Designed miniproteins, single chains, continued (5). Designs and how they scored, part 30

Each design is a single chain, and the fold is of that chain. pLDDT is the mean over its residues in the fold that is shown.

## One batch from the design tools (miniprotein)

Design m17088
Fold by ESMFold2-Fast:
Structure m17088 (fold): chain A 89 residues (1-89)
Amino acid sequence: LQEEIDRGVIQIALAVLLVALENEGVSPEDLKEFRELAGKVIDALDAGDYETALKYAEELRQYAREKGFSEDTLRLLDRVIELLKKLLE
């Protein structure tokens, strides 16, 4: 049950982030790359491959940092990474 809840929280967090980034005026090109990386995280979660999901989530956070996304975005990605690490325990 907790794993299912944590997966759902991660999926919702990523969906909320995509809407927030679009509303904050992130470029369509950067949004596309972010969406593709977020999709890889979701696909790995759906497959039960938490190690791959964590890898892509860390890549997503690095991409957000390099592109200068907001501190709120980076904090939410940090929480996603923490939840993925708990799923690996």
Scores: mean pLDDT 81

Design m17089
Fold by ESMFold2-Fast:
Structure m17089 (fold): chain A 88 residues (1-88)
Amino acid sequence: MDPLLRPNPLLAELLRSVGETKETLSLTDILNLLFKYLVDKGLLDPVNPSIADVSDTLLGKLFGKDSLDLLDLAGIEEEILKHSTLVS
């Protein structure tokens, strides 16, 4: 079962921008909300939807990256965990 995570303030701001108000979420929920953010902001590459341009976005600022490889799910999960606190 996925652990519950409390996002840091910047990640929480991103999640609120896509309509999520919960203080704690599972890793799977945060992943789904990040993909919703990419779609809502039109950040997916129109030729290769496995790549997202996150330059000059809140997500790019959070992860310190200009682009995101959506096929690197483990890397995305590691970034979420770095910007979250495990909830008991």
Scores: mean pLDDT 80

Design m17090
Fold by ESMFold2-Fast:
Structure m17090 (fold): chain A 57 residues (1-57)
Amino acid sequence: SKEEELKKELEKITEEIRRLVREYNRETDPEKKEELRKEIDELLEKAKELEKELEEL
């Protein structure tokens, strides 16, 4: 179902965010931290859109 697909995508994105946050916390290079922060922000935006789609179901 569409609901199951969206939940699966959200779970995957949530796990990727957690991994990137751990990498961000371990990273000492400010340029790499900036890149990681951008990736995290993009995934957070995607998660918000998926949550919105789930609410509309």
Scores: mean pLDDT 85

Design m17091
Fold by ESMFold2-Fast:
Structure m17091 (fold): chain A 75 residues (1-75)
Amino acid sequence: MKEKALELTEEANRLLLEAARALAAGDRERAEELARRAQELAEEAFELAKEDPEVFKEIHERLGEAIREAAAIVA
């Protein structure tokens, strides 16, 4: 379970960074599609980790880093 939650988080982070890059390039439709998929995967990761505070915190921290990096890409 923990491994799957972290794998989903890494995929969500990858999609979030791809979405930010697409948005910076002016491709809003692609950015919205990628961001929606990233959100779905992040929600699944949190759901799987609900009963494990350590994994939940790890997911939250990793997503936070990806969000900060994405924000820097789009300014």
Scores: mean pLDDT 84

Design m17092
Fold by ESMFold2-Fast:
Structure m17092 (fold): chain A 75 residues (1-75)
Amino acid sequence: PRPLTPRERRALERLRTILKYIGVSDEEFERIVAAARARGLTPEEIYDRVVKIVREAFKKNMSKEEIKEKLLAEL
């Protein structure tokens, strides 16, 4: 397993902050990131996908619970 670069770590730290805002715990965040990385996604790809999902969901007035469910299904 390759160690994260400073850029990759920053992307994941920003992502954790976004996900905490919608009610994702640190433990859930670690599980989501681990699962996505196991599928071959880079931290930057994970960040881009999550930001797109969250932005679209807020534009559609989805609840925080619905946004969490959508993230778990699409990541």
Scores: mean pLDDT 78

Design m17093
Fold by ESMFold2-Fast:
Structure m17093 (fold): chain A 60 residues (1-60)
Amino acid sequence: DALRADAEAAAAWAREHGLEPAVLEAAGQTLTRSQLALLRALVEAGVAVLESEDATVVED
């Protein structure tokens, strides 16, 4: 998955530069499927922590 590969590259760069993962708050937000997939890829790569309680997902 290209999004996962990009997120892993971003995570490696952040670790190399001593940056902490960003907190991404999506609770109560309306997200497209593509936006949600990108946020999950960033979380899986360790770049971000996602709070997505009660987020609404819509089609692109």
Scores: mean pLDDT 61

Design m17094
Fold by ESMFold2-Fast:
Structure m17094 (fold): chain A 60 residues (1-60)
Amino acid sequence: ASLEAKIKEAEKKYEEALEEAQKATAAELANPKDKEAILAAAEATLKLMKAYIDLKVAKK
């Protein structure tokens, strides 16, 4: 029921956050002096960490 839906939503958000983090870190590696690329990578990493925590809590 609602628990299964929340787990699936959390898994989807985690996968999306992983993709965003991979793209952001690749862009930072290509332009290591670009402050916007560094900030984007940091924000993507924070979003990924939050999605990981949410997923772990949802699976509990």
Scores: mean pLDDT 80

Design m17095
Fold by ESMFold2-Fast:
Structure m17095 (fold): chain A 66 residues (1-66)
Amino acid sequence: MTIKAVNTGDAKSLTAAALAMTGVPGVVARVVGENTIIGEVEGDEKQAKEALERANSIPGVKAEIV
């Protein structure tokens, strides 16, 4: 399962979102380009939902499952 997060805020928001997503076990988040994060989920759907919620909790960040 893949999560795409797009940042419309500051660079600090981008870093915070990437760290929040990577903090979920089984999720590997990578910054792609200047304002996009791709999270690969190798765990359960519950871990994917937790990563999605964490990313969406950061101001200026919108995450979706792709």
Scores: mean pLDDT 81

Design m17096
Fold by ESMFold2-Fast:
Structure m17096 (fold): chain A 90 residues (1-90)
Amino acid sequence: LTAEQLRDVGDSYLSQKKYELAIEYYKKALEIAGEDDVRSLVNLGDAYLAQGKIELAIEYYEKALEVAEKLLGEDHPFVKEIRRRIEELR
Protein backbone atom coordinates (compact mmCIF):
# COMPACT_ATOMS: atom_id res chain seq x y z
CA LEU A 1 0.00 0.00 0.00
CA THR A 2 1.08 3.62 -0.58
CA ALA A 3 1.38 6.08 2.34
CA GLU A 4 -1.82 7.78 1.10
CA GLN A 5 -3.74 4.47 1.11
CA LEU A 6 -2.44 3.68 4.62
CA ARG A 7 -3.61 7.11 5.86
CA ASP A 8 -7.05 6.45 4.29
CA VAL A 9 -7.28 3.13 6.20
CA GLY A 10 -6.25 4.95 9.41
CA ASP A 11 -8.93 7.61 8.80
CA SER A 12 -11.54 4.85 8.38
CA TYR A 13 -10.55 3.28 11.71
CA LEU A 14 -10.49 6.70 13.44
CA SER A 15 -14.07 7.36 12.21
CA GLN A 16 -15.08 4.00 13.71
CA LYS A 17 -13.40 4.99 17.05
CA LYS A 18 -10.87 2.16 16.60
CA TYR A 19 -8.03 4.40 17.75
CA GLU A 20 -5.32 1.73 18.24
CA LEU A 21 -5.80 0.48 14.65
CA ALA A 22 -5.86 4.07 13.34
CA ILE A 23 -2.53 4.78 15.11
CA GLU A 24 -1.01 1.56 13.71
CA TYR A 25 -1.88 2.52 10.11
CA TYR A 26 -0.78 6.17 10.53
CA LYS A 27 2.59 4.91 11.85
CA LYS A 28 2.89 2.64 8.80
CA ALA A 29 2.14 5.64 6.56
CA LEU A 30 4.84 7.67 8.38
CA GLU A 31 7.38 4.83 7.83
CA ILE A 32 6.72 4.88 4.07
CA ALA A 33 6.37 8.68 3.58
CA GLY A 34 9.18 9.58 6.01
CA GLU A 35 9.42 10.99 9.53
CA ASP A 36 8.61 14.53 8.27
CA ASP A 37 5.24 13.62 6.67
CA VAL A 38 3.11 16.41 8.18
CA ARG A 39 -0.23 14.73 7.38
CA SER A 40 0.66 11.47 9.18
CA LEU A 41 2.07 13.44 12.15
CA VAL A 42 -1.17 15.46 12.50
CA ASN A 43 -3.24 12.27 12.13
CA LEU A 44 -1.21 10.60 14.90
CA GLY A 45 -1.83 13.65 17.12
CA ASP A 46 -5.58 13.46 16.40
CA ALA A 47 -5.70 9.72 17.16
CA TYR A 48 -3.76 10.04 20.43
CA LEU A 49 -5.98 12.98 21.44
CA ALA A 50 -9.07 10.83 20.75
CA GLN A 51 -7.59 8.20 23.13
CA GLY A 52 -7.12 10.91 25.82
CA LYS A 53 -3.31 10.78 25.53
CA ILE A 54 -2.89 14.55 25.65
CA GLU A 55 0.90 14.73 26.16
CA LEU A 56 1.55 12.38 23.22
CA ALA A 57 -0.92 14.29 21.01
CA ILE A 58 0.91 17.58 21.78
CA GLU A 59 4.27 15.96 20.95
CA TYR A 60 3.09 14.89 17.47
CA TYR A 61 1.35 18.23 16.81
CA GLU A 62 4.56 20.10 17.78
CA LYS A 63 6.62 17.94 15.40
CA ALA A 64 4.03 18.53 12.64
CA LEU A 65 4.07 22.30 13.36
CA GLU A 66 7.89 22.51 13.09
CA VAL A 67 7.87 20.72 9.71
CA ALA A 68 4.79 22.57 8.37
CA GLU A 69 6.25 26.01 9.28
CA LYS A 70 9.40 25.18 7.26
CA LEU A 71 7.43 23.89 4.24
CA LEU A 72 4.41 26.26 4.18
CA GLY A 73 5.41 29.31 6.25
CA GLU A 74 4.06 30.67 9.55
CA ASP A 75 1.04 32.42 8.00
CA HIS A 76 -0.38 29.36 6.21
CA PRO A 77 -3.93 28.44 7.45
CA PHE A 78 -2.88 24.82 8.13
CA VAL A 79 0.07 25.99 10.29
CA LYS A 80 -2.23 28.36 12.23
CA GLU A 81 -4.70 25.50 12.83
CA ILE A 82 -2.01 23.19 14.28
CA ARG A 83 -0.72 26.03 16.51
CA ARG A 84 -4.27 26.71 17.77
CA ARG A 85 -4.77 23.02 18.68
CA ILE A 86 -1.51 22.97 20.65
CA GLU A 87 -2.39 26.19 22.55
CA GLU A 88 -5.86 24.83 23.42
CA LEU A 89 -4.34 21.63 24.88
CA ARG A 90 -1.68 23.45 26.97
Scores: mean pLDDT 85

Design m17097
Fold by ESMFold2-Fast:
Structure m17097 (fold): chain A 60 residues (1-60)
Amino acid sequence: SLKEKLEELIEKILEAVKNKDIEKVEKYLLELQELFKEMSEEEQKEFKEELTERIDKIHE
């Protein structure tokens, strides 16, 4: 499903961040943005908030 693919991309982004692999982070972010366009506006907002909080906690 679309949601499952988005969750897998987020996990891959987080893993690439941990590995400091900037190129992979950028590739997965582009993939995520494409899938984002297929989501409802409400789902996009919730997903963006969740992702932002996850990233902030990693960098803390």
Scores: mean pLDDT 75

Design m17098
Fold by ESMFold2-Fast:
Structure m17098 (fold): chain A 114 residues (1-114)
Amino acid sequence: SLAEAVRQVVLDLTEAAIREEGLAPEDAEWLRRQAERLAEELAELVRKMEEEGKSPEEIARELLRLVDERLAEELATSNPRVRRALERLAEGLKAAIRALLTREGAGELPPVLR
């Protein structure tokens, strides 16, 4: 399902960000917990909007808004490596959401999802 695809993308991109930025175990565990919560919020939003008959473009817009909102709060309090990992996660998620739900994003999947 689209909800499951979005959930899996959040988790996969989180693991990539942890590896690429070389996060300490404590920071990696913290980021995984944040990602798990975000993944569930995004998946639930997808299910709700599909039930309401929203278009893929409308779903993409709301998902992008929620990603920016949630990750902006965390960026204000993070250390430099965690901040870079969050920035990687945010940009990767926005690219993946556009690729999954909009024509403009089609074929622009992050390398980890190819």
Scores: mean pLDDT 80

Design m17099
Fold by ESMFold2-Fast:
Structure m17099 (fold): chain A 55 residues (1-55)
Amino acid sequence: SLVEEAERLIRPALAAGVPAEAVREAVTRYLLSQGVPEEEARRAVEEALRRLLAE
């Protein structure tokens, strides 16, 4: 799923100490560059961050 793809991109960045806000912007921009619609990209990144920050 797109959420799982976002999680795979976000997890190593958060582990490396990149701030969540910067990770959100970078991964959203990356997904948009890959042709993902803006609404879907934002939803996937938000859900992925919510799951990862709850761990």
Scores: mean pLDDT 84

Design m17100
Fold by ESMFold2-Fast:
Structure m17100 (fold): chain A 61 residues (1-61)
Amino acid sequence: SELENEILVSLARMYRGIAKLAEDKEVQIELLRKAIEILRSAEEPDEELIAELEAEIAELE
């Protein structure tokens, strides 16, 4: 449903925000991977946001 997709995107964005506050790179990567997992659980995953998060992980690795 539309509402379910909106909730999942909001949760993923919250994880991304928390990742930016984390001082440990390993923790940042874990939180970003959790955000991607949440987005991929949606019926219509936000591919653009997933790509952005994957790019952030690549910069940290």
Scores: mean pLDDT 83

Design m17101
Fold by ESMFold2-Fast:
Structure m17101 (fold): chain A 82 residues (1-82)
Amino acid sequence: SRAELEKELLEKGEKELEELKKKVLELIEKGKFEEAKKLLEEAEPGVKARVQLLRDNGFDEVAEELEKKWEELKKEIEKKIK
């Protein structure tokens, strides 16, 4: 069903963001703040492209939820670097 597809797309996006978060946090724990910032900056175009692709295909709720999780991830990382 479409609802099952939407759930799978959301879960895939969430897993990719969690993997990115783990890698960024590992760099921060090692004191590699510039590498952590660079990894986050390099990931943003890909995240935004995925969100846009989801919106273009009518998965607006999935896109909005992933965009929200991306903004939350950025805020959490910024808090740890400050």
Scores: mean pLDDT 85

Design m17102
Fold by ESMFold2-Fast:
Structure m17102 (fold): chain A 69 residues (1-69)
Amino acid sequence: KPITEEQKEKIKKLIEEAFKLSEEEAKKNNKLEEHKEEEEYIKRLLEAESLEEKLEIAKERLKEEKEKK
């Protein structure tokens, strides 16, 4: 089955959430490097060939960030 627009939107949503969470953490811990890694993660996810891998990576990243907070 082809990739649907809804699936793409879900990925973008996860990226936005992860980015927002990392920004606050980076400021408090002065970890700008972590914040930059989050951005790279987003880019890598967009480059990923498999949609399943993209979702898995995004979900794990978001969950990990949320659990830390």
Scores: mean pLDDT 68

Design m17103
Fold by ESMFold2-Fast:
Formats: sequence, C-alpha cells, structure tokens
Structure m17103 (fold): chain A 70 residues (1-70)
Amino acid sequence: DEAEKLKKELKEEEKTSEDSIKSLEKQGEALGKEEGPEAEKRMQKWIDGAKKQSEDRISKLKEEYEKAKS
C-alpha cells in the first residue's frame, strides 16, 4: 500500500520535475536574448539550484520507497 503510493508519487515527481526544469530553461534562454548574457547566467544559477532541489527530493522519495518496500 504505502510502497505503491510512493512509487506513483516518485513517477509523477520525476515527470513534473522534468517539465518544470524544461520550462525554466526556455525562460532562461529568452531572458538571455532580451537582457543579455549576465541575465542568462543568473537564470542558469537558479536553474541549477532547482535541479539540485528536485534531485534531492527524488532521492528522498526513493529512500522512502525502499524502506516501505521492505
């Protein structure tokens, strides 16, 4: 029960994270074209931060899934 729930949550989180990061990358590209390379670099730093947060969250869900599976 709990393991099945976490498995579904993990799958959805991976999809949502991928779509969100892709959207941010498109925004960064557009910002760079409009405001120049310094603005693009700042946006890239935020994108990198978002990727790290997403990776940490997914790792936590995987850990919880493994514990629930046992």
Scores: mean pLDDT 80

Design m17104
Fold by ESMFold2-Fast:
Structure m17104 (fold): chain A 74 residues (1-74)
Amino acid sequence: SAELRERLERARELALEGVRALLEGKYEEAIRLLREAVRELEELLAELPPDHPLRPEAEALLEGAKHWLKVAEK
């Protein structure tokens, strides 16, 4: 659905902005953005059926966001 795709793209944008902030040394901003991306992706994945085409992409993005959040925090 358009709504699910829009949610994925919003989460992707948050994750990309978070990574950019992290690389610029803006740790507080990076943590905020990456936490928001993780939350949005976990909510999206809870609503996606197991066989939905967006699931692998959402899962990969969530793994990436969680990794960078861990780097930003500690």
Scores: mean pLDDT 88

Design m17105
Fold by ESMFold2-Fast:
Structure m17105 (fold): chain A 76 residues (1-76)
Amino acid sequence: SSSEAVELLLQAAAVAVRALNEAGEEEKAHDLETRFLSSDLAGQLAVLREAVEYLRELGKEEEAERVERLIDQAEA
């Protein structure tokens, strides 16, 4: 459902923001949150996929995998 997809994407954004803040990437976390909240569904998916790649670059593979899984569930 649309409601379930929104909840999953919000959870994905929360995981990504937390992981970025824990890595000391506060500016990147703020950018992600701002872009996510101001975007349509396609923009939200693009922002979250960008965050997944950045988390992988930071060595945050577990958090990256969790965000990607939530995105996949939201698109199902």
Scores: mean pLDDT 86

Design m17106
Fold by ESMFold2-Fast:
Structure m17106 (fold): chain A 101 residues (1-101)
Amino acid sequence: SKVEELLRPILEAYELAKDVDLKNAPEAIRNFIEALRYVREAVEAYKQGNLDEAIELLKKAIEYFKKVIEIDPSSGLALFAKQAIPRLEEAIKIVEEEKKK
């Protein structure tokens, strides 16, 4: 689906990061991993036809990516977040249009 294709770079980042030990992780890394987790959960909800849940989870992912940018706007994590947010906003728009049908 176009939603899955649009979110693929974020889902790939989740697969690389999902096993990271968060016990002593900096706040930016914790918020980043949480954002990635919400994107994965949103795609799963979308695949199950739970469109309202998918939209809410994508909005949560955006909020966590915004926190990453606020913590260190010059970091590589913030650069990724800045690129991810427009993809998430486009995915929300697609899911909202699908919900209207």
Scores: mean pLDDT 87

Design m17107
Fold by ESMFold2-Fast:
Structure m17107 (fold): chain A 60 residues (1-60)
Amino acid sequence: MEEVKKKIADYLKEKYEIDEETAEERAEEMVKSVEDLPEEEAKKKLEEILKTDGIDIDLL
C-alpha cells in the first residue's frame, strides 16, 4: 500500500500544484480510510474515490 499512497500523492501534487507534504497527507488519509479492506478491494475503492474527484488513476 505504500506504493499506492505514493502514486496518489504524485497525482494530487501534479493536478493541484500543491506541495509534496500536503499531497502525502491527503494520500495517507485516503489510504487510511480503506486500510481495513483486503489490498485489491482497497485499491478499487481508492480508484472510485479518485475518479469522483476527477482523477483517473490505475492502481491495479
Scores: mean pLDDT 75

Design m17108
Fold by ESMFold2-Fast:
Structure m17108 (fold): chain A 59 residues (1-59)
Amino acid sequence: SEEEKKKLARQYEIKMFEALRKGDAKTALEYFKKADELYGDNSEASKRVRKVLEEAAKA
């Protein structure tokens, strides 16, 4: 089931990047949260990405 979670998380990451290309940081943040929830949030890199998306979504 971990491999299935990784595949689904990658799909959400793809959707996140698509939203970012459109300049839709709010949608990108939502997809990031979904991917992070599936795989966990123990990465410092993931926390940094989240902060950047939160800042972009605010403005």
Scores: mean pLDDT 78

Design m17110
Fold by ESMFold2-Fast:
Structure m17110 (fold): chain A 60 residues (1-60)
Amino acid sequence: DSLRREGESYYQLGLELLKQKRYDEAAKWFEKAASLYRQAGDTEGAERAEKLAIEAKNKA
């Protein structure tokens, strides 16, 4: 599933940016990952990415 794989890549990028305290950028990539996970039917992945996007926004 190419959409899920792309979502995983964006999720990993978000985690790296979060580690660097680049919270605004991390949130954007987590939101993109969540969208791709939802399109792929991965509801759990989407919810996980959305939660991290909210957390990153709260720290920005």
Scores: mean pLDDT 85

Design m17111
Fold by ESMFold2-Fast:
Structure m17111 (fold): chain A 79 residues (1-79)
Amino acid sequence: MASAGKAGNLSVAVARGESREELIEAAIEAAKLASGLDEAEVAEETESSLVVRAGEDQEVLFARMPLEPYEAFGFLVDR
C-alpha cells in the first residue's frame, strides 16, 4: 500500500508491502503521490533506507525496517 499526505508544511509518504519487492513498488507510488509527479525511481537502497527520486529535482527519503514488516516512512525533499 502507498499513501502520501501533509504533516504541517512537510510532505510525507508511507509505503508497505508483503515483500521487499512490493515495498519498493509501494515506495515508488508513494513518492509519485507526495511529489504530484508521474515519474519516480529508486536512486538508493540500503537495509534501513530507500531514496526515491521524483522527477529531476525532488527525492523522498524513506526510513525502512531491515526485516518484516516491509514498511517505509519518509518525506519529500528538494534535491
Scores: mean pLDDT 77

Design m17112
Fold by ESMFold2-Fast:
Structure m17112 (fold): chain A 65 residues (1-65)
Amino acid sequence: EKEEERKKILAFLKNGDPEGKEVLRQRLKELGFSDEEIDEVLENGTENLLKAMKKRQEEIERLKA
């Protein structure tokens, strides 16, 4: 369930939980991020992660418009 995925992602962001990192990686891959891009975003912190996810969603929506 996506709600459980969100809880695991929050556990990773708050406590560094490895399971949450795996769930977050899968979520970002669904948005078209490569493993290298994911590692860079995670290294740069939560603010950059949220910005990157928003930009990718906007790109997907623009392709549909």
Scores: mean pLDDT 71

Design m17113
Fold by ESMFold2-Fast:
Structure m17113 (fold): chain A 85 residues (1-85)
Amino acid sequence: SLPELKEEEWKELVEKLKEELKEAKEQLDKLYAAGELTEEEYELAKEYLEKLEEIIEEYEKGAPVEEILKRLREVLEEIKARVAA
């Protein structure tokens, strides 16, 4: 279960996650431009970052926390499956 946080604390956590995702996307673009990533690696990483941004947007639009947690777990399992392959 997610910790019981005040509404303001949840908003701060979400904003921090949005900033971290933006930084990760910018760093990914830099690594690709430097030739440190293959096109396939770059596209896969972008797809996962976009999925995470979409999940956060759904949370901000009032989606239930339980649904958000399920979707986050699905994305993490997809990442694990890709790493294991």
Scores: mean pLDDT 75

Design m17114
Fold by ESMFold2-Fast:
Structure m17114 (fold): chain A 63 residues (1-63)
Amino acid sequence: GPQLTEEQKRKVLEKVEKLLPEIEKAVEELLAATPDEAKRQEIRKQWEEYQKKLEEAKKELAE
């Protein structure tokens, strides 16, 4: 597939970081709208995995 340059990747990450508070609010709203406890736990796990992947991508671009 098409590969982004490192500069383009950095710009994407900067935009994602600026949107993180809005994304977090959307996740909280999704959790509030989800009555099933098992589904809520799955959403939380996916959000944690997303945050880990974002941190990993930031480290790769810094190194």
Scores: mean pLDDT 77

Design m17115
Fold by ESMFold2-Fast:
Structure m17115 (fold): chain A 67 residues (1-67)
Amino acid sequence: MDKEIAEAMALILVGLGRLFAKQGDYEKAVELYRKAIELAEKNGASEEVIEYARRKLEEAERKLEEA
């Protein structure tokens, strides 16, 4: 996969994760953020995109631990 396409797809996955997190579905958000990070890392996306997805993952994981 081209780096630019992978970066765009990773950002789309982060966007979907944010939508699910807003609805309280943190399990689905975590899944989507992890997929975004995997795709970005595998295809050499920018560190900014990877770090953004990681921050969102950490936020969602903390919400799951609140139970």
Scores: mean pLDDT 82

Design m17116
Fold by ESMFold2-Fast:
Structure m17116 (fold): chain A 63 residues (1-63)
Amino acid sequence: MSDEQIEELAKELAEKYGVDPEEVAKLIREALEKGYSNLEIALILHAKFGLDPKEVLELLEKY
């Protein structure tokens, strides 16, 4: 996933859930750098921001 794809995904999630897109993008970027799976990233975003893990997983798999 490119930095541009991470920023676009974070913006889409931020608009839907009312969270900070920069904070979401930073978390996704750091998790990918650590080698976390898309499922693990979706679960972390659910725990921290209350995002639907199924929707986040589907968006991560689309990119």
Scores: mean pLDDT 82

Design m17117
Fold by ESMFold2-Fast:
Structure m17117 (fold): chain A 62 residues (1-62)
Amino acid sequence: SRDLAIRLLQHDLGVSRETAEAAIEMIEAGASREEVVEYLQRTDGLSRELAEGAVDALLKLV
């Protein structure tokens, strides 16, 4: 679910609710996995490995 995805990103990765919501909106708008990975790296300073894990969680739960 959207709420679960946001909570996991906030709790496990320190991603803000605003950034998590923006990432979900990008996915819903048809952004590629790579585009969302790059967004999370740029916006919240996540490593590539952590950003990839975050996007995979979003794609599974949204």
Scores: mean pLDDT 82

Design m17118
Fold by ESMFold2-Fast:
Structure m17118 (fold): chain A 80 residues (1-80)
Amino acid sequence: MEEIRDEAYDKLAEKLGLSKEQIEKLVENARKRPPEEMTPEERIALAVDEMIRRGYSKEAIDKVIDELVEAYKNSKPLSS
């Protein structure tokens, strides 16, 4: 059942100010790019998807989402 994936993507979408569909597109794009060409959003979405696929707990996934989104928001004031 897609329960954990659904909840993780909803949380990530809310925290990034994106739609769930945009999160799914970020994961798809990240899988097609080498790591050095990924956007920060693509890296975050891929990392979360990989944790879901590896069977990490919802608690672990939630913590990683919080950490990655915080890092992303802290980098936004800087032109990258």
Scores: mean pLDDT 77

Design m17119
Fold by ESMFold2-Fast:
Structure m17119 (fold): chain A 83 residues (1-83)
Amino acid sequence: SAEVEEALRRLAEWMRKMGASEEEVEEVVRAARPLSPEQIEEVRREAERTYKELLEKGLSPEIAARAAAATAVLRARALATKQ
């Protein structure tokens, strides 16, 4: 749906802004594609929480972005298995 594609676009743009690689962005988008727009936004919020927490702990933006991407994939897969 157009709403799902818009939610995926926002997630991808946020991931790129945080410094995720195109490969990481592609993996996150693939994992999130079966989800509703609300679930995709939940994935983005949880990834953002991970990113901010790691930055607060003194980790580099590169490491924080990679961890946020991994969090997004894991959360997206967990949400997909509940449908």
Scores: mean pLDDT 87

Design m17120
Fold by ESMFold2-Fast:
Structure m17120 (fold): chain A 68 residues (1-68)
Amino acid sequence: MPSEEDIKTFVDSLLESTASFSEEQRIDFLANVLRWLERNESPEAVEKFKKYLEENYPELYKKALEHL
């Protein structure tokens, strides 16, 4: 099970790497990351990632969910 620090490091690094992307490209990227997590991680781990995203990137997370 990933720690809160592991989730923070993973998410923040990924989203920081997309800082030069358009908003639509960042939304599509996050939607693809969420699909990958759903396929490769346990439900409990996925919920921890979703909670972190909702708390720290609420607007981007909401828009990414609409693209699922």
Scores: mean pLDDT 79

Design m17121
Fold by ESMFold2-Fast:
Structure m17121 (fold): chain A 75 residues (1-75)
Amino acid sequence: MLTPEELVALADKAEAEGNYRLAADYYSGAGNMYHVEGKKEEAAKFYRRSADAYEKAGDTENAELMRKKAEEVLK
């Protein structure tokens, strides 16, 4: 199983390659894994990075969803 750190590395690579949709998916996966680990600040950080990547991909619906996840995980 991939670690959240491995997912972030994959997301960074996808972003460098201009594949923003794939980068957003990997960042959201990392956020989910940090949330499961109880690392709420890290989870929020990567949900926000996912939102930024979804916006660059033109996916405003998933960008908004990721922003809401970042807000909720900190509660």
Scores: mean pLDDT 87

Design m17122
Fold by ESMFold2-Fast:
Formats: sequence, C-alpha cells, structure tokens
Structure m17122 (fold): chain A 59 residues (1-59)
Amino acid sequence: MGEVGASLPSRDGELLPEEEQKEFYKIMAEKSKEVAELLSDDPELKENHLKVAEEAEKK
C-alpha cells in the first residue's frame, strides 16, 4: 500500500477511470492513424498525427 501524497487519483470514485480512459485513448489513437493515412500529401502533419497515435496507445 503506497500512500504517496494526499492527491491520489480517485480510480474507484470515478466509475473505473482506468477503463474509461483506456477507451478514450484507444479511439484517439485510431482516429489519429486514420487522419495520418489521409495526410499523405503533408508528411509533416502525417508524422505529427502518427506520434499522437503512438502516445495515445502508450497511455
């Protein structure tokens, strides 16, 4: 049991925020990948969206 600070994330108090957050990031990653695929004309934007998708998947 790790009591590291008074501002602990309230996972239980928020209807399983882990599950909800995972769903949100999953959708974000999927959408970012789709946008990146459509941005073949803009390699800079494409890379940006791919990085956003990668970070969202990491979450």
Scores: mean pLDDT 67

Design m17123
Fold by ESMFold2-Fast:
Structure m17123 (fold): chain A 52 residues (1-52)
Amino acid sequence: TPEQLAKELNEKGYNLTYEEARKLVAAARQVPGGTARRKAFEKALNEILKKK
């Protein structure tokens, strides 16, 4: 969930808000299928991390 994602990333020092985690999850869910969805999630996460 977005709340769990924000907690996990904040524990790693990324300082994400719930809203940022929600946008990340939403971006991944726009892509159907498990593997494609996971890759979309990883891409969106990397872009957020590069901005921090």
Scores: mean pLDDT 69

Design m17124
Fold by ESMFold2-Fast:
Structure m17124 (fold): chain A 56 residues (1-56)
Amino acid sequence: SLEELLAELERRDPGLARGAREAVALQDPVIQRVVVAETGRVMGEEVARRLAAALA
């Protein structure tokens, strides 16, 4: 689930995938919010919602 979603992010935007992994590791809500917003711009709102749920 989260790993598969991160793999999808990496195929489309490796920088965004790295940001998502850092957000998980650091548990920083500001970074998490920024990464979710950028995911929505790049991959769409549904993927962003799935990422937000996985980070919660």
Scores: mean pLDDT 78

